# Ledger of designs, part 1: designed miniproteins, single chains, continued (4)

No score or structure here was measured in a lab: all are predicted.

Each design is a single chain, and the fold is of that chain. pLDDT is the mean over its residues in the fold that is shown.

## One batch from the design tools (miniprotein)

Design m12001
Fold by ESMFold2-Fast:
Structure m12001 (fold): chain A 61 residues (1-61)
Amino acid sequence: SIEERIEELEERLRALDLSPATRARLEAWIKGARRLYEEGRLEEAEQAVETLERWLDYLEA
């Protein structure tokens, strides 16, 4: 589910060694995705989650 994917993104972000500025931006993006999900904007929430997943994959590589 989108909710489970958001929780996984939050967990993945906690494991990364990032600058405070980069961490703050990614945390804001994850919070944005959660807000979209809470508002029932499911298509936009899914797109935001997918984009964040690709970004974290890049940072973890």
Scores: mean pLDDT 85

Design m12002
Fold by ESMFold2-Fast:
Formats: sequence, C-alpha cells, structure tokens
Structure m12002 (fold): chain A 90 residues (1-90)
Amino acid sequence: SSAAEIEAAEEGAKEARERLEKGGWKEEVVEEVAEEALRLLEEGLRTGDVLLAAKGLGMFGELERRGLLPEEKRERVLELLKEIREKRAK
C-alpha cells in the first residue's frame, strides 16, 4: 500500500510541476493547480480513496516546496492534511 501511495504522490507532484511550468508560473495557473489539489484531497477524504488523497498531497507538496500555496488555500490544506494524517495514524 505504501508503494502505491508514494507513486500517487509522485504523480501528483509531477503533474503540478508540469502544469506550473507550461503555464509560465502565472497566478491563474497556480490557483488552478491548488484548486485541483484541494478537490483531490477532499474527494479522497470523503470516499476513503487513499490514492486520490495521496495525489492531492503530492500536488500541494510541490506548491508548498516552491512557496506558491495561496494564503486563502493554506488553512484548508492544513486542515485536510491533519485529517488525512489522523485517519492513517494507528
């Protein structure tokens, strides 16, 4: 299961990076990528689809690493990250 989650997260990070690069790092594209990541995280949390959640996490990780997370999304992202971590904690 861990291998599949790592792969999903890597896929998310790669998709985010490619979209940001092709979009020329425009604010609109950054916002679209953040919105997509949020949708994947929320859907994964609602449905229990750990791989969707992992992909969303990977996308957010790429945005966070580059300092591109919009402030308005930060609180929601942190909230969802905590929920996912808590559900996966044993």
Scores: mean pLDDT 78

Design m12003
Fold by ESMFold2-Fast:
Structure m12003 (fold): chain A 72 residues (1-72)
Amino acid sequence: SAKNEYELLEDEEIKKKVKEIVEELLSKNEYEKLGEEVALLMRKSNEDVDKSKELEEEIQELIEKKKEEYEK
């Protein structure tokens, strides 16, 4: 089980992984996979609801910015 490993990830590490996934999937025009990959990372992060919500909002902003840059 990978749950324990992901619980130890800092917000910055999760953001870095999301950024890499977003950039790869956008370059391949695989927008539908973006949501699934991000959701999997969030599910395996800290189980603390307040921390998870704050991180999720920042990740959503990052994804929207990257989509806008790529669609220009």
Scores: mean pLDDT 60

Design m12004
Fold by ESMFold2-Fast:
Structure m12004 (fold): chain A 58 residues (1-58)
Amino acid sequence: GELVKVVEDFTGSGADELTVKSGEVLKILAVVDLDHVKVQDKDGKSGLVPIEYLEKVS
């Protein structure tokens, strides 16, 4: 799957959101809408993160 790098810390405020830290590399599971991506971390946790906090890794 495609990988993204977290560019800024994001704290999830809802049950469906994932808390991520700057520098993490996440796997894209799905693009949910224009502003949100469902991602999975290295520990298998998944959730939504706003796209503004992520940068695509080639």
Scores: mean pLDDT 80

Design m12005
Fold by ESMFold2-Fast:
Structure m12005 (fold): chain A 71 residues (1-71)
Amino acid sequence: SLPPVPDEKWIELAKENLEGLRELLPTLPPELQPAVQKVIEGVELILAGKIEEGIALIEEGQREGVAVVRA
C-alpha cells in the first residue's frame, strides 16, 4: 500500500501551525503583529498552491519580526 503523499502531511502541519499563529497573534506586542500577519498570509498562500509567493512572504515576515525584536 502506498503511504500518504508527503504533500498531505505538509498541508496538515501548515494548517496546524496557521491556527497556532492566529491564536497567538492577538497576544503579541503590536510591533510584532504585522510581521506575524505576513507569516500567516504566506502560509495561506502555500495552502492555496502559491508556494513561491508564500515562502517569500514568510521570509519577509521573519526578517521584519527579527528586526523588531532586536531593535
Scores: mean pLDDT 75

Design m12006
Fold by ESMFold2-Fast:
Structure m12006 (fold): chain A 100 residues (1-100)
Amino acid sequence: MVEITVTAPASVTVGQTATVTAHVKNLGDEPYTVTISVRDAATGKLVARSKPVVVEPGKEKTLSLDVTFTEAGTYVVTAKAYNEKGELVAEDSKTITVTA
């Protein structure tokens, strides 16, 4: 079992830097690879992505990603955990509203 929780601000202003985090607990017996991505909800355009992080069995890690938004809109932050077989085993998402 793996637990993943995304934390992100509900709203930010254009030109402000938002910090998004994913807290991952690996309660299983295999490693998981975790990434955070931020996409424009209207276009699907990738705005930012973290480096992949491996979370070993019985360990927990927090990934952090700083994002500066240049356009007002709605953005989706998604953290995904994959097992060694490349199967998606857990995800969590939060929405950020960016105002001008």
Scores: mean pLDDT 86

Design m12007
Fold by ESMFold2-Fast:
Structure m12007 (fold): chain A 59 residues (1-59)
Amino acid sequence: SASSAASAGRAGRAEALRAGLDEEGAQLVMDAAKTAQENGDDSYSGNALGRAALAQAGG
């Protein structure tokens, strides 16, 4: 649901920021968490955090 996806997205963004990712990295994790929730996957995925960390390192 949209509400569940929004909650997952906010949680993912907060976790990314706590992990030291920048705003763009946090946005990537938020979008990944929302998509995972909509697909019935876990709200956080190691792949999503890894991709966000790589994006931050590359930017």
Scores: mean pLDDT 68

Design m12008
Fold by ESMFold2-Fast:
Structure m12008 (fold): chain A 86 residues (1-86)
Amino acid sequence: MEFEFTLPPGGRSAPVTLPDGSQLVAVRAGDEVTVMLLKDGEVTGYVVIDARTGKVIEESPAMKGKLEVKAERVGDEVRVTVKTTL
């Protein structure tokens, strides 16, 4: 599955529901974007990316190899694309 989010400075995406009922949410702090996996409102996994370089800074062990995340700055906004097998 593939999802796209556009985040202003300090922005947060609307939740996207996955087939198992879990949700993906993207949150921006400066040039870092955190993509979180939520189950029953609890954070069960995350990936942190640098929007300037598109590089993964940190990922939880549960998310390793499960999310392909691309991010780019477009003016004051960050466009985030998440490709997942979850």
Scores: mean pLDDT 78

Design m12009
Fold by ESMFold2-Fast:
Structure m12009 (fold): chain A 77 residues (1-77)
Amino acid sequence: MEPVSPEALAHAAAGQEAAEKAAEAAKAGRTEEARRLAAEALAHLDRARDALPPELRPGVAAARAAVERHLAALIAA
């Protein structure tokens, strides 16, 4: 297995944190902030995926799909 770069780990962590904040903002009724945070989370996860070896990308893809699904739920609410 190829070593995961610090950059990939940093982006994955930032993406996960932004996704969590997006969920909290949505629950608080801050739809615009939640959408912005969700978009930032997706951008970070895309950067992490690009920096990861192929065998680790499915995990990031699953996280990205979860955040995107959450954004769709915010629009529906």
Scores: mean pLDDT 77

Design m12010
Fold by ESMFold2-Fast:
Structure m12010 (fold): chain A 71 residues (1-71)
Amino acid sequence: SAIAEAVRRHLAGMTGSDTLTLSGAVTSAVLLSALGGARGIEVLDLRAVTSIAPEARAALADNPSLRRILE
């Protein structure tokens, strides 16, 4: 999806920032795409997220590199 691709591009282009911010409805495709391709994400900001798919939630629990989740 366009959102998943945008998130992946953001992660690939990270320079000096370990924070990924998501908003609105988060599907498993969006979050798995973001986290599956990412190295060095330490903070995930979910405070603007209105809903999250169960599979996306599972992916959050399975990412040991995340140091802090904001929600």
Scores: mean pLDDT 62

Design m12011
Fold by ESMFold2-Fast:
Structure m12011 (fold): chain A 75 residues (1-75)
Amino acid sequence: EPLPELDLPPEQREQVLKELTRLINELIKAAKEDPKKAIELLDELYKFQLEVNPAYEEVLEKVKEVFIEDLKKKE
C-alpha cells in the first residue's frame, strides 16, 4: 500500500520541513563529534516514524541497525 504523507496545514508543513532539515544538519554534526548522541537522535526519529506509520517498521528497523553499526565501526 502507498505510504501516507504528512497531514499538516501548509504553514506547519513548511515549518516542520525547515526544522527537519535543521535536525538533519545537527545530526550529521553530532555524528562526527559524538556518535552516541547521533544514535540517540536517530532512534527517536525512527520511533516517531514507526508511531506515525507502522508499515515501515521492518524497513526502518533494518536501516536503523545498519546505520548504527556503521557509526560504531567509525573509530
Scores: mean pLDDT 61

Design m12012
Fold by ESMFold2-Fast:
Structure m12012 (fold): chain A 108 residues (1-108)
Amino acid sequence: DKEKLIAEVQELGLKVLELSKKSLELVKKKDGNEEAYEKALEKLEQAKKAFEAGDIPLAQFYYGSAWTMEEVNPEAVEKAKANLTEEVLRDMKENLERTKEQLEKALK
């Protein structure tokens, strides 16, 4: 059920973003670069808006951009949207579950 997978990825993605913001706050407190921190937060907010809109590929690219600082390529986003199969959604779900567990451990 593709719609159920989209909903599960959306819910997990929003949780990962919340934990990622807490992780960035801890990095900032340890002599973090203020400009890099603000840019990462902006990209996480763009990812949140994309998840809330159900645009899973766009959300994934913005989340990646928050860590790499690489510009989101619109052509790559459109290709990802065209290839958004149930298998890809299951892989995204597994990756988000793993990321959530890693962030929860890091924040303890």
Scores: mean pLDDT 82

Design m12013
Fold by ESMFold2-Fast:
Structure m12013 (fold): chain A 67 residues (1-67)
Amino acid sequence: DAAVAAARAELAAALTKAVSALPETPSAEELAAIAAEVGVPVAERHGVDIAVEVVGGEVRVTVRAAA
């Protein structure tokens, strides 16, 4: 829905800014920690649930509508 799409876009933008501020390319675990941190205000703002996990050395972010 529109809220999930907006939350995904905002999370992507926030992650890009956070990563760009780092002196080096983050590890998957570091990127997951950053995604979890920036995801909290995005989830609250858009009324969505955001889950962040590391699967096979890659960060997986799941965004779904809150009930």
Scores: mean pLDDT 79

Design m12014
Fold by ESMFold2-Fast:
Structure m12014 (fold): chain A 56 residues (1-56)
Amino acid sequence: MNEVEKKVVEHEVTELVNENKDLSKEEQLAIVREKTKNAPEEAKEYAIEVAKKLLE
């Protein structure tokens, strides 16, 4: 992924986490996985890494 694509993924994942912050970390990760299920593997993997970092 290029720098622009990474920034888009980071923004989208940050919004999803912030919208669902009242849910458990496991539920928030499940939402990110569900929303990215049809994305390219690189984007899916990066989205999960960003979500895990935000949920620390």
Scores: mean pLDDT 79

Design m12015
Fold by ESMFold2-Fast:
Structure m12015 (fold): chain A 86 residues (1-86)
Amino acid sequence: MKKYEENAKKWKKKAEELKPRAESGDVDAQRELARYYMKAGVYYSLLKKYDEAAKYFEQAAIWYEKAGDTELAEMARKGAENAKKK
């Protein structure tokens, strides 16, 4: 459990560091930011922090959509929905 919490915080921090570059319109940064939010969501889900997991999956969906990765955005939205059901 401790390792999942450390990993969740790690990916959250990496996302926060990348966010300014993604907001400037860098598509590669937007895609990478979405990946970091997906990883954070997975680890929060493993910690059974489903509200936090849903939040990060929703952020991942937004950034995948901005990057043009529609299929990955839908996958992220399903992750958020599944987290909300628990």
Scores: mean pLDDT 83

Design m12016
Fold by ESMFold2-Fast:
Structure m12016 (fold): chain A 85 residues (1-85)
Amino acid sequence: MIEKILEEAKKIAEEAAKKGMSKKEAMELGLLKAIELLKKEFGEEKVAEIVKRALELQRAGEDPQEKLSEEELKILKEFEEKVLK
């Protein structure tokens, strides 16, 4: 789920903050690392783009299920289940 990618970014940010980075710098690094993970974990550029769009929608307070097509949601779910184990 998109929530899992946000959780991973938050975890990376918390670890960076514990190593002496400011809270805002750590959060920025966590977000950048989450984007890097999207590119590496998904392998397919189109799937990574769909996940990134869904993440941005959720961050903006929009519901990804309402804004993404049925085909995009199916691809997103299948990829999250396969990649996140």
Scores: mean pLDDT 65

Design m12017
Fold by ESMFold2-Fast:
Structure m12017 (fold): chain A 65 residues (1-65)
Amino acid sequence: KEKALKELENTIESLRLGGHLEDYEFEGDKIRLWLKERTPATDILLSAAKWYAEEAGYEVEAYLL
């Protein structure tokens, strides 16, 4: 779980540094991501985030602003 959680955190940080993420929050077993834009690059990172989140025991909810 620790490795999956670290990869998840790294993936969320990549979304943030790329300017794709407006905000995010952890709430219980859910992670909410508010995306500034939806591009092929954000789709790849979002898929990775969902994969790592599932392995870490979290559900990802993504919203486009």
Scores: mean pLDDT 79

Design m12018
Fold by ESMFold2-Fast:
Structure m12018 (fold): chain A 85 residues (1-85)
Amino acid sequence: MGGGAIADEAQKALDAQKVGEPFSQELIDALDRAVLAAHFENNQEAIDLILKYEQTIPGKLSEYKLTEEDKAALNKFIEALKNGE
């Protein structure tokens, strides 16, 4: 299971990010690795959560400002990645 350390890295990057600020490169990189880990492990819950979230984002994460709803959705994705089955 690749989710533990990758999920912790993503959680730490997300917790450091402030609402209303653009996504940091650290957060973007951590989320990219988390998405790859979810697909590699066939973690369907995490995959479904990130796919729903991606449908709400216009364009690139690097140009998108973090909202409270984004933070909640990403926390849910990270928790699903960490917990697995």
Scores: mean pLDDT 77

Design m12019
Fold by ESMFold2-Fast:
Structure m12019 (fold): chain A 85 residues (1-85)
Amino acid sequence: MEALAELLAGLSEEERAALAEEAEAAAAELRRLAPTFPPEVAELLLRAADEAEALAAALRAGDAEAAARELVELLRLQSEIRALL
């Protein structure tokens, strides 16, 4: 966690903005795809979309610790989604 937060804190404003845009695009895609999956998978996809938006907000705010926490949660959700697919 600390090492990831330090890495994220080292990003430039442009790099943080680019990653935030990528996270926002991923959230939109997850919300678009969610209705095409079974309810249990759809719930995890929508939750992942919320976390991706939280990650984008943290990155734009320069909150490296919040961004690191949201990224770890996204990776956890990705593992759960993959287990159901």
Scores: mean pLDDT 84

Design m12020
Fold by ESMFold2-Fast:
Structure m12020 (fold): chain A 94 residues (1-94)
Amino acid sequence: AVEKIRELAKEMIRRVEEAMEKAGVPLSEIMTIQLILEGTTREIIKYVEEGKKEKAIEALDALVENLRVLGMPEEVIEIAEEYRERIKKVIEEA
């Protein structure tokens, strides 16, 4: 379960970075978002390993909401929503 979450999160981060670059988001902001995504992914994995599935899903949902609050481009939000659903399924099956 945790390895699949790591793989999906890496794909999400790469696609989000590409979408931000295409939208002209400054490199400093892209790096900040990448660190947030990596940090939240580690938190989600920790919750899954501890059997705290609901907390893992809450952290995942909060991640997408935070990207909206930060004013990220719509394409970035759409990518985050796609991977949220995919990662959520892996968490629920863990």
Scores: mean pLDDT 85

Design m12021
Fold by ESMFold2-Fast:
Structure m12021 (fold): chain A 70 residues (1-70)
Amino acid sequence: APLSDEQRKELSAFTKEIAKKVPEEELDKLNDVGVAVVLGRFDLARELVESLNADEEVKKEILEFIESLE
């Protein structure tokens, strides 16, 4: 199911903070992760996170956040 308004607010706040830890060239893909999460496409969101060229600790933080929304 798509995210609630409260979950979308949490996602927006999380994305602003995590974007500071992601390379600039990967920000478009990070945005695609956010879109997948909003649509409730959690499996697609996880695939996109795994394909990010970012630090493993940052990827883990994003995956844990996605899991918290299920």
Scores: mean pLDDT 83

Design m12022
Fold by ESMFold2-Fast:
Structure m12022 (fold): chain A 74 residues (1-74)
Amino acid sequence: MEALRKRAEELRKQAEQATAEAEKAGKELSDLYRNRDKVSHADILAQQKKLSDLTVKARALEREARRVEAELES
C-alpha cells in the first residue's frame, strides 16, 4: 500500500507540474496575441500546439492520479 500511495503522490506532483507548464504556455500565447503585429502567425500556431500538447499530457496525468487514488480508497 505504501508504494501505491507514493505512486499516487508522484503522479499528483507530475500532474501539477504539467498543469503549471500549460499555464505558462498559455501566458506566452497571450503575450503573442498582444504583440501579434510583431510576431508571425506561424509562431502563434506553434505556441498553440505546444499548449494543446501540454494540456493533453496534464489531463492524462490527472486521470491516472485519480485512478490510482480511487484504488487506494478501495
Scores: mean pLDDT 82

Design m12023
Fold by ESMFold2-Fast:
Structure m12023 (fold): chain A 85 residues (1-85)
Amino acid sequence: HMGRAVLEGLGGKEPDEETLKEIRELLQRMARAAPGQTVEVRRVKEGELEFRGPATPEVQSALGELIRLLAEKGVGVKEPLTAEA
């Protein structure tokens, strides 16, 4: 049963191709760690993120890396990014 991870609603500059690839890889890791379930990361407003989904150690690890990457690069996404695995 396939897992799913979704990232959307983040403000910031457009990510470059390499950063976008890293984001997609982290979303795939979250999807694999949540078989048959959906992990959602959404920016509700500036400085506030909403997380919905199973809080397994594997999902939390990948989520932490994603949050750090977005902060370090100062990037966001205008179009929702989705991964399934």
Scores: mean pLDDT 76

Design m12024
Fold by ESMFold2-Fast:
Structure m12024 (fold): chain A 87 residues (1-87)
Amino acid sequence: MSREELIRAAREVAERTRGVPIHFDDSELDAMNEAVKRLGLEEEVESSDPLVSLMLRRIALLVHVSGLTPEEAARRILVELGLLPPP
């Protein structure tokens, strides 16, 4: 799995979710931060705009914990936000 695939997926989700309210709790934040660290995305999260950084964290969590591809993780997030129909 390439770093570029993760970044591309995060940017696509960020573009589609612009203006949509996004929420998470503290337990999700801890797990997302661990996933970002394990995938070596800390600098990209820090250097990206806030929405792209949030999407990188959520995609990293799904990839690291659930074993999804970046594209599958992106689709899952969009489905959960009601922006795409279920697969």
Scores: mean pLDDT 76

Design m12025
Fold by ESMFold2-Fast:
Structure m12025 (fold): chain A 80 residues (1-80)
Amino acid sequence: MKSPEEIMEEAKKLADELSELIESNPNVSEEERKKIYKEVNEYILKMQEAIENNDYEKLYEIYEEFKKLVEEIKKKIEEL
């Protein structure tokens, strides 16, 4: 299993990669960008809270959901 620190680093890397993809695509509206960033930030916050509470099972569950969210957003952006 990855450590909580490694999970947070990977989550931030995925968020950064997604941000670069959004910023490079002129077909993504400002409203869509705001919605995506809000959803991404909510997941990052939940993962941070899980670490602070030493709830590593919840951290791993949130991270798996976050990976799925990022993948779905990437697919939608590629279709634009």
Scores: mean pLDDT 82

Design m12026
Fold by ESMFold2-Fast:
Structure m12026 (fold): chain A 61 residues (1-61)
Amino acid sequence: STEERARHTAEAVLRAFPESAADVEGLWELVRLLTPGLDELPEEVQRALREYLAELSRRAL
């Protein structure tokens, strides 16, 4: 699914570029760029994904 692809993309970016944890907005923009259809997801799902990215970033710091 698009949601799963977004989660895996975020994890892959943080593994390759751990410094991305310091720039959550930049990480989100990268995930949006690399995940076709992300902007088509319901607002609640997009918000949950942003919260997931923020949590991953906090854990990576």
Scores: mean pLDDT 79

Design m12027
Fold by ESMFold2-Fast:
Structure m12027 (fold): chain A 87 residues (1-87)
Amino acid sequence: KLSKEQVKELAEQILKELEASARTREIVLEAIEKTLSDPNWEKLSPEEQLKKLAEEARKLAEERNASDQEELMMAWALATLQAKMLE
């Protein structure tokens, strides 16, 4: 299981590899911080953790009027992060 710091580092690395915009990076990292700050996060299954992360990222993308390209980059980053967290 990855620590909060490792999840953030992995997400930053994935976003760099995807050449994500600064706004896409900010949204994904903020979603991770909000999700990992939940006191119940450690009690959730890996699948529940990933669902909560995806929901928070989607909410932030909508609030910040992310473009279709930014949403696509966020989806790819989160899918890659999910694959790594489930390994």
Scores: mean pLDDT 77

Design m12028
Fold by ESMFold2-Fast:
Structure m12028 (fold): chain A 94 residues (1-94)
Amino acid sequence: SKEEMLARLKRNIDNIMNYLIEKYNLPQEIADELRELAYKTVEEKIEEGKSLGEALLEAFKTIIEYLKKKNADEKAIEAMETLLRVAEHELKTS
């Protein structure tokens, strides 16, 4: 169901936010703003009929752009860009 897809995507986003906070010391305020933006992105993409993988890729792109806009730690940005490349490769090979 769309509800189950959204719940899974939101859990993935929450895990990523926790990872960035714990490993790269991402400020809580930025993490909260990113979670909200990423949630809206996946909700929109699932409503458009996109797959879980496609919605997750768009969320990663949204997160990276916002981190860059906020001048976040370069290592946090690099980590997200690595996750995006891995996810893009998995989507293309599945």
Scores: mean pLDDT 85

Design m12029
Fold by ESMFold2-Fast:
Structure m12029 (fold): chain A 117 residues (1-117)
Amino acid sequence: AKADKLVKEANELEAKGQKEDAANKYNQAGIVYANQLKYDEAIKCYNKAIELQPNNPVYYSNRALVYALKGEKLKAIKDCNKAIELDPNNAKIYLNRALAYTYMLESELAKEDEEKA
């Protein structure tokens, strides 16, 4: 699968000490897993990207969306705040925060509807 290939490529880059390229490949793999609704696999990829490049706001922003989709509200908010702290002028990070809040609200409403049914 595309995501598994990206993880393999990222692992090979990490083994070679190419931290920036490895982090970018892990981020790409995380996006592919997230699009497949494989949220735990996506989070593992973003965790690796953050480990290799802890000051890249994009990785926190992407992980926040996945945490929001999982209903992990506090983790999503923390990652949104970290991304904004790292890059306060990036409009895409604010858009991702708005999207994360929307997903958190949708997840909470869906859970309430299941409990009422």
Scores: mean pLDDT 86

Design m12030
Fold by ESMFold2-Fast:
Structure m12030 (fold): chain A 76 residues (1-76)
Amino acid sequence: SRQDQVLQRGRQLTQQSQQQRWDYVRQNQVPYLTDVVDLYPDNSVLRQNLQRSLDMQRRFNNQPLIDQVLRQYLQR
């Protein structure tokens, strides 16, 4: 249906926008997330979770996942 086509197009635009925003952040705003991790105490749960997310991103090249995890911590 036309409604399904509109929804599909909306999802595609959202995914494209999210990819562009991630590429921008990666290149211009947070060149190394390791620098951000160093701002937190060694025994911080936040530091441990950020480090695990960096390791996952490097190992699997999962940029959308690291972006999602960072958003969760910024909202707390």
Scores: mean pLDDT 56

Design m12031
Fold by ESMFold2-Fast:
Structure m12031 (fold): chain A 95 residues (1-95)
Amino acid sequence: MLSFEERVDRALELIKEMARIILEKGPTEETIEEVKRLAEEILEILADDPESAKFIKETTENIIEALKKGDILLALVLLASAGAELLTARRRKEK
């Protein structure tokens, strides 16, 4: 079983992959479907942490809405916010 810290590190790698896809392909239907799949993987990783799972679910819904509007900068800012919150949760549980 992966530790919480290892699961957060995996979730952060998936967030980086989302950013790469958004920057490489732009706000296309393919990008939206890939972001949805990666978000579902993150939610499965965080299934035993309902607060983090709720945050990621809400943030992902906002990212998808931004992409549908063609607002790449907003999508990336929201993605960075998700990553920052995961890093904060990781540091808090380190004690």
Scores: mean pLDDT 80

Design m12032
Fold by ESMFold2-Fast:
Structure m12032 (fold): chain A 85 residues (1-85)
Amino acid sequence: DWELLREGVGLAQEGVKAYYEGDYEKAAELFLKAAETLSKVPGGDEAAEALREAAKAVKAKDDKKFYEELGRVDRALRALADRLR
């Protein structure tokens, strides 16, 4: 479902914005909502797991792990979008 993919991507983008604005609690919540949404998309499980790990890294204040998982989210979402075409 393209609408669920777009919703999940939008939530993940809002989470990244909140992280860069220093609102770590909001960032973690948005990443978890994005993960729940993307888990409903066929093939979205990898992006969903990466988003859950990003949320954990934000809560743990582990910037290195956060950037690692953010890179994994980006790669997984690009691959998912290509597969849904």
Scores: mean pLDDT 83

Design m12033
Fold by ESMFold2-Fast:
Structure m12033 (fold): chain A 80 residues (1-80)
Amino acid sequence: VLEKYRERIDSLVNEAEESLKRPLPKEEKLKIIDEALKELELLREQVENSPESPEKEPLLKLIEEAEKRLEELREKVLKE
């Protein structure tokens, strides 16, 4: 069950990173990042509210790292 969250987290970050490689306006790049961050926040809430499991702590850590990566991308776009 929780393995699906790992796949979603990986997909969200990878899709955002690939999209940002395109020559897009700054506004569109920010929208892509903001949408990914919102989806990660929802996933974080779902994982936090899930029953105790060995997968829970690693998933929360993975979400935290994904959020940090997206925030770093957002800062790069803003500095363009």
Scores: mean pLDDT 80

Design m12034
Fold by ESMFold2-Fast:
Structure m12034 (fold): chain A 66 residues (1-66)
Amino acid sequence: EDPLVALARERARTASEEEVEQLERELELAERTFAALPEVTPAERRAFDGRAAAARAFLEEWRARH
């Protein structure tokens, strides 16, 4: 498993509702910002995909517990 994804799941175990709401807003903003970029390198896409995967793993783990 990706170390960032594993770390995100660990963080989700102790996360507050406020942290989850903030992450959801940040992920939505990041996705919109990335989609609006006029050009994207493969390296930038991979970096974004990795961060997005970690954020989604965090949200999935938190929702599984709540």
Scores: mean pLDDT 79

Design m12035
Fold by ESMFold2-Fast:
Structure m12035 (fold): chain A 100 residues (1-100)
Amino acid sequence: MEELRERFRALNERALALSLPLAEELRDADLPAEEKQRRIIEAVEAEDPEAGALLRAAARAHELLRAGGSEEEAARAFLEALEPYGLAEEARAAIEAERA
């Protein structure tokens, strides 16, 4: 369990390190928030597919919550998006640790 949590934490740190400079670059751009998010995700995905998948999964979960979806529905969509990358197990372990 500890190893899976550490791996997921490292993935989050990589995603943040790659996305923050891009977000700052786009901060003053005259673009919709959704378009800025898409460009950041696509750029991160091109450099680090796993980090990009994490950002895309998080974006989908937030979209569901904003549309009035449940926390359970958002968590399910998040895990489903990470499954093709072999990251769903690490993500599930992290979610379970937060609830304990």
Scores: mean pLDDT 77

